# Designed miniproteins, single chains, continued (2), part 79

Each design is a single chain, and the fold is of that chain. pLDDT is the mean over its residues in the fold that is shown.

## One batch from the design tools (miniprotein)

Design m6733
Fold by ESMFold2-Fast:
Structure m6733 (fold): chain A 73 residues (1-73)
Amino acid sequence: KEDQLNEQGDLLTLFRLLVLEGADDSELRAVIEQLKELGAISDSEAEELLANLADREKQLAFIEKLAQRLEQS
């Protein structure tokens, strides 16, 4: 449980870094899929993020929302 939360936090930090650095779609997809697999995000949230990989502002807004959600857990 504690290890799972730490892994979710690490992946979220990586996701934010990749978005800010303008990483390619394959790297963004991999992180989003891992966040979904760990249960940090829902299937519908993952699909919306994957559909909007080019929208940096939307990706960052979601990352901030998810960070707040994980902090409250």
Scores: mean pLDDT 79

Design m6734
Fold by ESMFold2-Fast:
Structure m6734 (fold): chain A 86 residues (1-86)
Amino acid sequence: SREELIEGLETTIEQIDKLIEEMKKNNVPQSIIDEFEEVRAEFRRVLQMAKDGAPLSEVEARLREVMAKAQETAAKYAAYLAEKKA
């Protein structure tokens, strides 16, 4: 439902906020932090679309695009962390 989608998006944004705070505390490169901040901004735009009553099909399509980008960004961060352990 729209309500479940909104709750899920708000939870995801809160999790990204906490991750960015942790990355800043651990002196993660600004380039990686910037990519997560961009992903967070895109999730916020999807949340606003859902709140504004955009058709669920359009919200879900945009969410799929943002989730794909989030997965790529997470993979880059995972690679960075792996290099630090070597």
Scores: mean pLDDT 87

Design m6735
Fold by ESMFold2-Fast:
Structure m6735 (fold): chain A 65 residues (1-65)
Amino acid sequence: SPAVEEEFRARVRAVVLELGAELGLSEENADAFFEHAQLRDVSAAQAERLITELGRRVAEIRAEL
């Protein structure tokens, strides 16, 4: 349903902003990653950590919805 899709998107965006802040990304950079899958001014280790942890959190969100 559209409500489930919007809830999923909202929860994923919140996680991206949370993980981005923990890794020292600007809110602009974290939002660009969420909207366009673009990462700037991050190390390979930071990018791998973000992608790995986001994948884990997204799987949990999908299992709950």
Scores: mean pLDDT 80

Design m6736
Fold by ESMFold2-Fast:
Structure m6736 (fold): chain A 61 residues (1-61)
Amino acid sequence: VTAEQVLEAMREAIARLGPDLPLDKVLEETARIVGLTKEQVIAILRAAGLDPAEVYAALDE
């Protein structure tokens, strides 16, 4: 799984769950979509130089 695939899955998670969800719930749904754990999703984003909270703020519609 690539950082690009994680970002696409985060957009899908936000679209499905709505924008008022806490980051933790968005990361859980992202992990479900890509077939990984939440910790693995966070690790992929950080390895790409991305902070999960900053990514979530940037994806805010």
Scores: mean pLDDT 79

Design m6737
Fold by ESMFold2-Fast:
Structure m6737 (fold): chain A 91 residues (1-91)
Amino acid sequence: FEEAAKFERELFANLPSADPEAQQLMLETMVEIGVVEVEAAVEITVIKKELGLDPLALGPQSPEEERVVREAEERMRRIIEETRRQLAALA
């Protein structure tokens, strides 16, 4: 989730100087990214429980968890790309 975290920091830094339409889009994007992160965390927790894995492990311990992380990263990458496009159109 590093790319999403970096993008969110970028949005937060630019938020005070943006116009109201851009501010709204930035806030909506941060919420959308947050939903993806929560959904992935829930799915990983279920997988760890089903496979009897260590819930304290910070990184993926199985191919199933790696798939969830990849899918979440792809979803967030699409959100970032679309948001950058929409912000460019507002400028």
Scores: mean pLDDT 80

Design m6738
Fold by ESMFold2-Fast:
Structure m6738 (fold): chain A 76 residues (1-76)
Amino acid sequence: MEVKERVVEALVKLGIPREVAEKAVENVAIANPELFDDPKKNKEKLADYVILQLFALGAISPADKEKVKKAIIEAI
């Protein structure tokens, strides 16, 4: 739970709406719950999957990928 909240807050600080950030993180938790069992070990895969969800939701463009990935990894 705490890791999900940190990732959501990092995304909100980048200007992503909270509801969109929460939906992206929760979609990853539903599809790949194992990534949250050891978030530090899985941090790159976690970040990549969250980015895929944000892309699917229209929240970010490919140009934002590296900035968003760094923010997510630093939040974990």
Scores: mean pLDDT 82

Design m6739
Fold by ESMFold2-Fast:
Structure m6739 (fold): chain A 67 residues (1-67)
Amino acid sequence: SAASRAFLESLRPVLPYEQAALEAKAAGDKKAFGEAFGKFVEGLKANPAMPKEYVEKAEEEYKKLVP
């Protein structure tokens, strides 16, 4: 549907941060991982189309991985 497409398109601004976080994790770069994941979470919070439960889950995961 158009709504589903709009939602997926709204994820585009945060995809580079997700990719950067995954690459940093694979490389063992904890600092780069924390910075990229932090920006990913901030991008999710800034997106009004993002369900609150997804934002909360991402914040919990961030706190768990970057204490």
Scores: mean pLDDT 76

Design m6740
Fold by ESMFold2-Fast:
Structure m6740 (fold): chain A 100 residues (1-100)
Amino acid sequence: AADEEAQRHLEEGKAAYKAGDYETAIEHFKRAIELATDPVLRAKALSYLAVAYADQGKIDEAEKYLDEAVRILDTLSDEEVIEVTPYVIQAAIALNLAKK
C-alpha cells in the first residue's frame, strides 16, 4: 500500500517534470521518498528529485539527493543495482550539465 502510493507520486512527479512544472514535480518526488519502503523505489525518486533540482540550477540540493541515491546502491542486490543505475546516471548527467 505505501509503495503503491509512493509509485503513484513518482509517476505524477514525472508527469509534472515533463510539463516543466518543477515545483509540483519536486513535491511529488519528496512524497514518494517519504512513503517508499522499497529502496529501489526510493533511489528512483531521489534520482528524479536530483534531476529536477539540477534543472532549476539548485546544485547543492541536486548533489545532496544524488548522494543519497548513490548510497542506496550499496544496499541493493546486483539485479536491483542494474534497475536503478540508469536513473542515477541520468541524475549525474543533469547535475554535471547544470554546473557548466
Scores: mean pLDDT 88

Design m6741
Fold by ESMFold2-Fast:
Structure m6741 (fold): chain A 92 residues (1-92)
Amino acid sequence: VKYLADALAISEKYIEVDEEKKKIYVYAGSVGERVIEQAAKEFPDYTIYVIRDLSGEPPSLEKFEKGLKLAKALPESLSELEKDGFKIVRIK
């Protein structure tokens, strides 16, 4: 988590790791998808879910919790979802 937070230039509190399911959830804010894809190379066994707040406001734990619920509910058939002011993208 700390390594990934440093690589993405975000706080550890905006990253959730599900080691059992091999999933990582990232509240990316303004971080570009290319940077996240590079970080994904360090975790080849993990699926990364990128949560973006479309409001452009500073990140908050409340917004991360809302986006995290959407990301965890994302169907396996969908690689992305835009809902409730969030964009969720599944990256492998």
Scores: mean pLDDT 72

Design m6742
Fold by ESMFold2-Fast:
Order: sequence, then C-alpha cells, then structure tokens
Structure m6742 (fold): chain A 80 residues (1-80)
Amino acid sequence: SEADENDVKVFLDRIDKLAKYLDTYSEEEKKEAIEGIIEDLKELAKRGVPRELLEKVAEKVIEVFPEYEEEVRKALEEAL
C-alpha cells in the first residue's frame, strides 16, 4: 500500500542519515543502532509490510552494516 511504501521510505531515509555519521560511532553505539534497526524491521514484517519492501530495507541495512549481514538476513527470515 502507499502507507507501507511511505513507512519504508521514512525507514530508508533514517538509515541513510545514520550512515553519514556511523564512522563516528563506538562499537557499542553501532551494536545498539543495528539492534534497534533489526527490531524495527521485525515490526514492519509483523504489520504486514510486503516481502519485496522488507527485502529492500534489509539490503539497505546490510549495505550500511555489512558485518551484520547474517543477523539481518536471519531476522528477516524469522519475521516472515
């Protein structure tokens, strides 16, 4: 739906803004940020956002946090 697309767009914009300052983050701050993002991704899945849009968000998250690729992919599969 248009509302789901808008929610995804807002989420992606938030990730893009985070990416600009990510190199200033400590390892603990990065862990807290990615854990929050994964929880938000699971919430979008629980709300019934289409798989195609969830996969788009997951790929963007992996682009910004490549070290967490396995955790992000696992979280998405468990939420679907």
Scores: mean pLDDT 83

Design m6743
Fold by ESMFold2-Fast:
Structure m6743 (fold): chain A 66 residues (1-66)
Amino acid sequence: ALDALFAESQRLRLVPDEDGELPSREQIVASLTSDYDGDGIPYVERTKAADLDGDGVIDRAEFEAL
């Protein structure tokens, strides 16, 4: 679901690694490209439509524009 996908991206941003560093944008994008729901469509296909400015950062407004 759209809300679940957004919540997951925000959750990943708040989880520090073993060195106390927050996940990078690349790590968040990599997580969003995972096929977590097993429907055969990676999240990147959905988030490409939501990333309206093409900066690789997805916010709530971009998700709601789907």
Scores: mean pLDDT 49

Design m6744
Fold by ESMFold2-Fast:
Structure m6744 (fold): chain A 55 residues (1-55)
Amino acid sequence: SQEEFNERLLAGLEAVLAANDEVLMRAAVHELEKVEDQLSERVRALLAEAKKLLA
């Protein structure tokens, strides 16, 4: 379901951010931007934080 999809993305993005790996973070941001309209508000908020860290 869309809910399960977003829960998995949230967990994955939180793990990528916790790893402090810039290469993984850039790859995750690039992939999530392709489906940004399908993301929950929580995933979009975390994506925005990842983008700030990469700026």
Scores: mean pLDDT 82

Design m6745
Fold by ESMFold2-Fast:
Structure m6745 (fold): chain A 55 residues (1-55)
Amino acid sequence: HMQPPSEGLLDTLVDIARKLIEEKGLTLEEVKEYFRKQGFSDEIVDLIVERVKAE
């Protein structure tokens, strides 16, 4: 949140998000809450979700 995430970091977070959805059956809202609880900003969380939805 103090600086934008690197593209490599964002790709890693998106991969984690996909695994949570595919392996654990989490909804997009549950994925957002998961990353929020890990200390990621809403801006980064929204970027993760948009990448998951776009692919």
Scores: mean pLDDT 77

Design m6746
Fold by ESMFold2-Fast:
Formats: structure tokens, sequence, C-alpha cells
Structure m6746 (fold): chain A 98 residues (1-98)
């Protein structure tokens, strides 16, 4: 079920990108990251959260970009990676822009 949702959200994200709908692409890639997090596939979750943050930045949705950086940081913490601190700091910076 989660693997099926990952495939669907990936396809919807790609479709949104073809339409230059960066906000919708960010939403779908964020959901892919969330599904990977539930599967405890933290490296994949980080990749999709950071990809979603990039599209939110394109859409100038800094609140959602900040949220994606925070979620990627949580996944780095799960991996014991101290680079999570840098992502949490980036998240706070984006929240201040909103």
Amino acid sequence: MLQQNIQVYNQLGQQALQNNDYLTAGNHYGRVGGNYYVLQQYQQAIQYYLQGSQYYEQAQDYQSAGRMYNRAGVNLDRLGDPRSRDLYQRSQQYYQLS
C-alpha cells in the first residue's frame, strides 16, 4: 500500500513539474518523503523532503520549505547524522521569511 502511494505521488509530482506547478510538486514529493519515513527508509525520506523543499522555494512558499527542512532533519537524527542541526537552522531561517 505505501509503495503504491509512493508511485502515485511520484507520478503526480512529475505531472505537476511538467505544468510548472512547483507548489503541487512540493506537496506530492513531501508526501513521498512521509511514506518513506513510515517505511523507516530514512535516506529516501531525506532525498524526497529536500526535493520538495526545493520546489516550495521555487513557489516562494517558505513556510512549507522550512517544514521540509525540519522533516529532513528529523530523518537525519534517526540516522545519527549531526548534519540535522544545519537543516533545523535552515528551517528556522525560512520560517522567519514567511
Scores: mean pLDDT 88

Design m6747
Fold by ESMFold2-Fast:
Structure m6747 (fold): chain A 73 residues (1-73)
Amino acid sequence: DKEVQEIIDKFEADLEGAIAYLKANPDEELFEAFYRHATGLLEFMRSKLPKEYHPRLDELEAKLEAFRAEREA
């Protein structure tokens, strides 16, 4: 499913870009907005996409949570 792969690829790229930006330019308000957006979109995708895509969503969720934990340390 090309469209599903493209959606996940774009989300991954956006997630990685946002993490890189926030590491270089710490902004707590922007991080909170980004985190809410990313978690909401990830939950939405998990509810709509076939289980075969869930391992990739799990990887993206782990990356997001690792970044959040790094900021809270």
Scores: mean pLDDT 85

Design m6748
Fold by ESMFold2-Fast:
Structure m6748 (fold): chain A 79 residues (1-79)
Amino acid sequence: SMQERVELELEVGSLFTLARILQWLLDNRDADRDQVRELARKILERLRQLRSRAVRLNASPSLMDEIDETERLVDNILA
């Protein structure tokens, strides 16, 4: 439904923003690296669930690209 697609877009956008904040914290040495990585793993797990929902809902290519970019950002944090 339209509501489910909007909720999906909001969740993906929130995870993208959170991943960017975590990267910023690592770059500035203001955060516990192990704690940041644990949060990043939880983001990655949730993002995988959202990807499955996006496929089922025939989400836009732009949303799929945002999921892919968020996953790349999280993978960089976990490297």
Scores: mean pLDDT 86

Design m6749
Fold by ESMFold2-Fast:
Parts: structure tokens; sequence; C-alpha cells
Structure m6749 (fold): chain A 63 residues (1-63)
């Protein structure tokens, strides 16, 4: 369905953001930038929560 396709595209976009945040967190930790690590980890958690919500919506759309 078009809804499933839209949700899959949104999940793919969120996955890209998660990967970028993980890379930025690794760099910030390497540099000892604890403030950036804390801020980026919060953004990572928000994006992971959004991903789970999208997966739940996709599961409902496929039912």
Amino acid sequence: SSLSAQLQRQIAAVDQVIQQLQQQIQKAREQGDDDSVQRLERLLQINQQNREALLAKLAQADA
C-alpha cells in the first residue's frame, strides 16, 4: 500500500539520522566533548523512539 511505502521511506530516513548521530557521538567521545555526547545521545534516543513508533504503524498497515 502507499501508506506502507511512505512508512518504509520514513523509517529509512530515521535510520540514516540514527547512523549519523552514532558517528557524531563516537567522534565527540574521542574528543572528550561530554556536552556534545549528552546532547547527541538525547537526540539518538528520540530518533530510536520515533523509529519504534513508525515500525508499529507499519505493522498495523500490513495487517
Scores: mean pLDDT 89

Design m6750
Fold by ESMFold2-Fast:
Structure m6750 (fold): chain A 63 residues (1-63)
Amino acid sequence: LPTLTDEEVKALLSGDLEASTEVARRHLAQGLPATLEEIRAAEALGEHELAEQARRARQAALS
């Protein structure tokens, strides 16, 4: 990506649900634990199956 604007950076940091959901999907694909905020973003977008899979992967990684 080229340089992001300040507004775009704020959107990503302040709860851009699409960006956070994509990070959760990437972490799940890599077998890495997603953060709770990333899982919540996926739930908020209606990606309930992704959110559940990410939560299970997080629990397994932290066990």
Scores: mean pLDDT 69

Design m6751
Fold by ESMFold2-Fast:
Structure m6751 (fold): chain A 75 residues (1-75)
Amino acid sequence: SKEEVIAEVKKILAEGQKRIGELVANGASQEELNKEMQELIEKLKELLPKLEELDPELAKGVKDFIKQIEQWIKE
């Protein structure tokens, strides 16, 4: 359902942000942070086509977020 897809996206974002925060608190390297960020965006990319069909506005926000993280990783 639409609600399930949106809930899954929100869960992925919340769990990813929590994991990255824990890594930062534990003094993780930039390589470890980049790996976790890459895993987060790959999970979001898998859901993006379905999200675009169900909620184009939310999908645009997720696409913009992915672009920001990809730019951060490449810096």
Scores: mean pLDDT 82

Design m6752
Fold by ESMFold2-Fast:
Structure m6752 (fold): chain A 84 residues (1-84)
Amino acid sequence: SDKDTLLRIIGLVLRAIGLEFDADLLLKQGRIDDAIRKLREALRLLREALKLAESNPLVSQSFIDLIRKRIAEVEARIAELEAL
């Protein structure tokens, strides 16, 4: 159902946010490679959430735009860390 898929989309986004917080903690510990792995996992979840959101009529354009913005932010963070 569209409602079941909406809850899955929200769950994917929340899990991605949690992985971003885990990455921040790992960075504070100097664990750069582990932080990159967490951010790449977050990126995969956000991309899955975006694909599901774009096909779901219950998802607002503002929520889709939020997911796209978070994808861009995570991609930028990975690029910055890989340049170290």
Scores: mean pLDDT 91

Design m6753
Fold by ESMFold2-Fast:
Structure m6753 (fold): chain A 100 residues (1-100)
Amino acid sequence: SREEEIRKLLEEIERLIEEAAELARKQGNYDTADKLYAAAGLMRALVDEILDPTASEAEKQRALAELRLAAESAIRLIEKVDAELARRFRELVERLEELL
């Protein structure tokens, strides 16, 4: 289903964020790693809100706007760690937005 495709893509995004966070830790950048883990949790919560069948259209539109801002913040953090991971993350987020 479309929801299954969205959830699989979100799992890929989360794995990439975790990879970037681990790399940030290896670089001694614990603040960036913590912010990346927080971003992963926020993106999951927002996708869950968008997929909630009881959520209003206004709530879904707000969650989608917040998801875009969270993704842009995560991209900037990942770019500080690894440019190739940031590029791959951007591609996954674009695919996620097309499905939402």
Scores: mean pLDDT 88

Design m6754
Fold by ESMFold2-Fast:
Structure m6754 (fold): chain A 68 residues (1-68)
Amino acid sequence: SMQQLEDEILVALSLIILGVEKASAKHDPEKTEENIKKMEEILKKITNEEHKKEVEEAIEEVRKLKAE
């Protein structure tokens, strides 16, 4: 379905972006915060609960690195 395809694309893009931010969180915390906010908006569009949890956990990891 189109909904399932959208979820798959949103999850894949979110995890790629969050993986990049994880490496740069201490280098550019302002840009990292902007990207976290964008990912939180994408999270609202994800309907699959397992995928939503994966993205939520990735956001948490980036936030922890930024806070160090």
Scores: mean pLDDT 74

Design m6755
Fold by ESMFold2-Fast:
Structure m6755 (fold): chain A 65 residues (1-65)
Amino acid sequence: SGSDINRLNQAIQEGKQIIKDLSSDPNKGLAEAMEVQGEAFGEVLGPAHKEEAKKMVEDFRKELE
């Protein structure tokens, strides 16, 4: 269906904005925390969704660097 992945994508975008608003300087530590959360969420959703979640987290990490 993809609705769970759409929700994950929206949550990542909202989380990114909130972190930016709360912290003036996003860093690699925050990117690593996001990776851990994305992997854990992907395990709950299953293998196909895990791969998509991993890609979204990698894109988020690149933006922080």
Scores: mean pLDDT 62

Design m6756
Fold by ESMFold2-Fast:
Structure m6756 (fold): chain A 93 residues (1-93)
Amino acid sequence: EEELDRDVVEALLLIAAAIGKIYIDKHLPPEKAEEYRQKIDEAVDRATAAIRAGNVEEFRKALEELKKIMVEAGLDPETVQGIAENLAKAAEA
C-alpha cells in the first residue's frame, strides 16, 4: 500500500491493455482485431513514455485514447472508465 512507483503504474497499464486485447481477439473479426491491437499498442507506448518522462498531461491524453479505442472495439464503457480512473489515480500518487 505504500510504494506505488512508476513501474507499478506501467504494469497496471499493461494489464488493462491485455484485457482489451483478449476481448478484441475473442469478439472481433481477425482484420478488425489486428487494427485495434495496433491502436492499443500505440496508445500504451505513448502512455509508457509519458509515465517515464513524468508527463501527467501526456499520460492522461494517452489514457483517453486507450479508453476510446477499447470502447470503439466493443468493451463496456463503464468497465473501461473504471480502469482509466484507477490508472489516473495511481499515476497521480
Scores: mean pLDDT 77

Design m6757
Fold by ESMFold2-Fast:
Structure m6757 (fold): chain A 100 residues (1-100)
Amino acid sequence: SQKDVDEAIEALEKGEYDKAIELAGRALSKNPYDVRALAVLLLAEGKKNPEKLTDERIEKFKKYLESIYGKDSPEVKRALEALELMKEGKFDEAIEVLKK
């Protein structure tokens, strides 16, 4: 659901990480392949536990999404850009990329 994802992104902006995880999980219960919802989940989890946002986890996520949507998917590219910005400590920029 676009509404659940948009509300999850708003929760991320407010620092409400548990709420963002709940809302992203709700979107994923409706569409398990929702790229934006999966990205929100990883960003919120990474904020709570930075150790969990590893290069290996991001690479597995990339391969998983590329297997579903193809390597040239703009949505997948934006999700990966947001995760990379998060790793660089650019959390606000990561959220802005995810809104596109």
Scores: mean pLDDT 83

Design m6758
Fold by ESMFold2-Fast:
Structure m6758 (fold): chain A 70 residues (1-70)
Amino acid sequence: MSKEELEKMIAEGKAKIEQGKKLLAEGKAKIATAKNIKELTEGIGTVLRGIGLIFEGELLIKKAREELAK
């Protein structure tokens, strides 16, 4: 991969982490304000999606940085 492609992967990873952090905060807020089991389950689902995006973003950055270091 070119250096430009690897820098784009780092930018994409950072964007996914920020998106995941926003979903994590949104999901936590939904859980805190949940009035029933359905709303609680929706909040938990949002938290899990946020965690997934953070993990994907971190892996993408790690792989791109490892390639840039070579």
Scores: mean pLDDT 84

Design m6759
Fold by ESMFold2-Fast:
Structure m6759 (fold): chain A 68 residues (1-68)
Amino acid sequence: EEARREARRREALREAEALIVRGLSLSADGERARALVEEGIRLTAERDPELAPEVEALARAALARALA
């Protein structure tokens, strides 16, 4: 059961990471980039609350740099 729980957590985190990466790749469209990054942060918070603050801090910093 722990292995299945860990697999589901990793799948959700991969999905969140993909959204953040796609958001950062769309820096020419700041509104869409921000929306995708925010969705990735939200999914991380729902799936792994302990990891969420670190992901949020790093993703927001990366987004700010990408949109500068």
Scores: mean pLDDT 73

Design m6760
Fold by ESMFold2-Fast:
Structure m6760 (fold): chain A 100 residues (1-100)
Amino acid sequence: MSPIEKQIKKLVEEFKKKLIEAVKNNASEEEIKELIEEFVKKLVEIANLDQERLKIALDIVNEMLEELYEKYKDNEKMQKAIKLLEEELGKAVEEVQEKL
């Protein structure tokens, strides 16, 4: 595993743990949104406008999203968080692609 892939996996796992804890503790929609925005910002910074790094980041995030969707399919707050993350990630990817 490359150093960059390891760094991205660490960021994703740390975010996943924080998101699960926030949902379990019934955090506000504002708190969940802030967690998602900070995560996406850090992810984009690690990708640093590099197409290969962005692809690695997206592959790892999509794997996490599939796990969370399946494991928490009956949790409405988690399902809303997944949708918010997909929307924020989609916007960030479009902005990065325009700069590449």
Scores: mean pLDDT 82

Design m6761
Fold by ESMFold2-Fast:
Structure m6761 (fold): chain A 55 residues (1-55)
Amino acid sequence: VTPEQQARFDRADRMLAFALPDVPQAVRQQLAEVLAASSSNDYDLDVRVARVIAN
């Protein structure tokens, strides 16, 4: 994993921890991996995805 991919994963994981604290860690990590695999580093996209899942 490149440093850039790891940074995207860490960022997504932290955002999901704040947006979906009650979701099991394993599910949250899987979502973070999906977001990190995206070529986008758009914070707004990550937040919108988390909100859709939470609702």
Scores: mean pLDDT 66

Design m6762
Fold by ESMFold2-Fast:
Structure m6762 (fold): chain A 60 residues (1-60)
Amino acid sequence: AETVYKAGVDLAKARLERVKKEADKMTPEERERLIQQAEDDYKKTVEMAKKSAEEIKKLE
């Protein structure tokens, strides 16, 4: 369960860092929008990873 959670979080973090690097090449307005979207996606992915880990634990 914990391994699945960690893998999901690590992947989401890598995606967020990629978007931040790409956003640096954009206009300030587009940069803020892309970073905001990536942060929201990161939060959702982390929450889904937590829920998956909890559901696996509940099925034990």
Scores: mean pLDDT 75

Design m6763
Fold by ESMFold2-Fast:
Formats: structure tokens, sequence, C-alpha cells
Structure m6763 (fold): chain A 67 residues (1-67)
């Protein structure tokens, strides 16, 4: 559902900004499973990049390109 995608997106952004690559990847995977679009996943990549979380940024970028 859109509500579940929104919750997963918010948690992914939070983890990305806190420098937690494992949690960020977990929520990005959940977004993909729920049918989240590439634009939302790309926003997680951008947030991770700004926070210096390179591992989460590269992973989210890869998933966005697969969507």
Amino acid sequence: SEEEIRKAHLEAIRAARQGNPEEAKKYVEKMKELGGGPELVKRVSDAAQRAGNKEAAEYAKKIAEEL
C-alpha cells in the first residue's frame, strides 16, 4: 500500500542520514518489495550521499536503476 511505502521511505531516509547503511538497505529493499518507485528510492540515495553514507547511497542508486 502507499501508506506502507511511505513508512518504509521515511525509515530509509532516517537510517541513511544517521549513517546506518544496514538499516537503510533493509528499508530500501522493503520499498522495492512494496512497489515503491525509482524516484523515492533515488531520494534515499541522495540523502545518504549528503550524509556521507556512501554504502547506502550506492546501494539505493543501484536499486533505483533496477526499477
Scores: mean pLDDT 84

Design m6764
Fold by ESMFold2-Fast:
Structure m6764 (fold): chain A 90 residues (1-90)
Amino acid sequence: SLEEKYRELAERAIEALKEALELTEDEELIKRLEETIERLKEAVKKGDKEAFIEAVLEGARLLKEVGMEERALELEIELGILLIEEAVEK
């Protein structure tokens, strides 16, 4: 189901952001990473698709800032695929 795929993407995004926390000592970046993890958890819990999309995209930006460019691209591609699949289902 699409809901299951959104949850799976959120779990992968949270895992990547937790890895990013181990790669940085920048206090402002750490704060943004932690806030984005919490935003992803809340968006999934509430079924807030718009908040979920925004949180995944912010997560990808933060991953690029710590040099995790491949993981960021993977999240952006997976999000794009889910949005296309949902649009096609009418």
Scores: mean pLDDT 85

Design m6765
Fold by ESMFold2-Fast:
Structure m6765 (fold): chain A 64 residues (1-64)
Amino acid sequence: SDEMLQNAIDMMKELIDDLSKRLSVEQVKEVVDIWLKHLRSEGVPEEVLEKIREEAYKYIEEVS
């Protein structure tokens, strides 16, 4: 579970790095929110989604 969470965060950070070269901060956050909404529909627990969202948003601010 923790390994799966870390892998998901690492993949998200790679996606953010790529998107941040072409999109604004607000647009990258929108893409992250769409992805999180998709994960919610796939049955990922809300507490896990919140941790991914916090890490993703923090990383967007660090690289933008």
Scores: mean pLDDT 81

Design m6766
Fold by ESMFold2-Fast:
Structure m6766 (fold): chain A 85 residues (1-85)
Amino acid sequence: KNAKIVAEGLLVAAERLRKAGEDVPETRDSNEKAAEAFEKGAEYARKGELEKAMEIVRTELGLDIRSPEELVRSAKSTLRLAEEE
């Protein structure tokens, strides 16, 4: 269940970055690379490898995510904001 939540949250973050790149073409390359990193993290999360998903988020995106539990909380917040609308 947590793996699915993390994967969906990371995919929503990737989608938002791709849309930001469409709105501001000058940032498209950086937003596309960040979106690819989120999608890579989502793939590991789908496999239940939350520690690897966290490592991708930390190393490729520079986010200060310190534990798999923090990654799950962050993903839940992203999904809550998207789903409650």
Scores: mean pLDDT 75

Design m6767
Fold by ESMFold2-Fast:
Structure m6767 (fold): chain A 72 residues (1-72)
Amino acid sequence: MDEKLIERVRALIDELAKHDPASAARLRQGLDEAETLLKEAGNDPEKRRQAHLKLVAVALRAVGDLIDVELA
């Protein structure tokens, strides 16, 4: 499920990039950091949980930024 979640977050960032490339660039950095944390976590459930929390935070920011664009 990690690959599918990352793919969905990447799609949100790509959509945001059409309207706000600066915010999209910051979120891409956050996504790259989350992917690195997931890779480094291996089988450690606590590290995997922290990586997932980072990924969710990036996703929520992307959604929030997209809503701001649509409401502008």
Scores: mean pLDDT 80

Design m6768
Fold by ESMFold2-Fast:
Parts: C-alpha cells; structure tokens; sequence
Structure m6768 (fold): chain A 80 residues (1-80)
C-alpha cells in the first residue's frame, strides 16, 4: 500500500513538473511521496496523503476562479 501511494505521488510530481507547475507544487508532491514511503501503517499513510492534498490545494487556490476556489476549500475542509 505505502509503496503504491508513494509511486502515485511521485508520478503526479513528474507530471506536474512536465506541465510547468510551480516548484512548490512539485516539491510538495515529492515530499508527500517520501513521507508515504516511510509510513509505518495505513493510518499514517492516509494522514500523509491528506496533508499532501491540503498543501497542494492551498498552493493552487489563488489560480482558481471564485467558484472553483469555494469548491476546493469545501473539499479540503471535508478531508478532516
């Protein structure tokens, strides 16, 4: 599980980099992948994925339309 989650986040980081995403987004995804690979159990893995999603979401919020931003903020709140 942890290995697949880490591989998925690393692939997302590679795609983000190839598409010219801001360095902060790529770095957040790569850090998430590293933490996911080191997760000792499923609960810790889920928390790492959630934290990574929240950080990436916050980094992209300023580029969204007001309606998309409201939906993204609601989705981030629901991750609790």
Amino acid sequence: LAQRAAAALEEEARLAEALGAPPGVVEALREGARRAAEAKDEAELREVVRETQVEVGRLVLPDLSPEERAEAEAALAALE
Scores: mean pLDDT 72

Design m6769
Fold by ESMFold2-Fast:
Structure m6769 (fold): chain A 64 residues (1-64)
Amino acid sequence: SAKLEALIAQLEKDKERLEEEIKELEKKAKETGDIKTQILLDMYKIALAGTEVVIERIRERLAA
């Protein structure tokens, strides 16, 4: 499905942006030790993991 392929392409871009944001937050967490930054980092890591699961699930449906 062209719509599912377009969705995967968008999710791959979202994944790349999340990975870049995580790198910045990891740097800030190391520099500040701030609990709010640590919580935000954990939230972004969860979002990245969720995005990866969704991409894999769509790929499985395309392969079927």
Scores: mean pLDDT 86

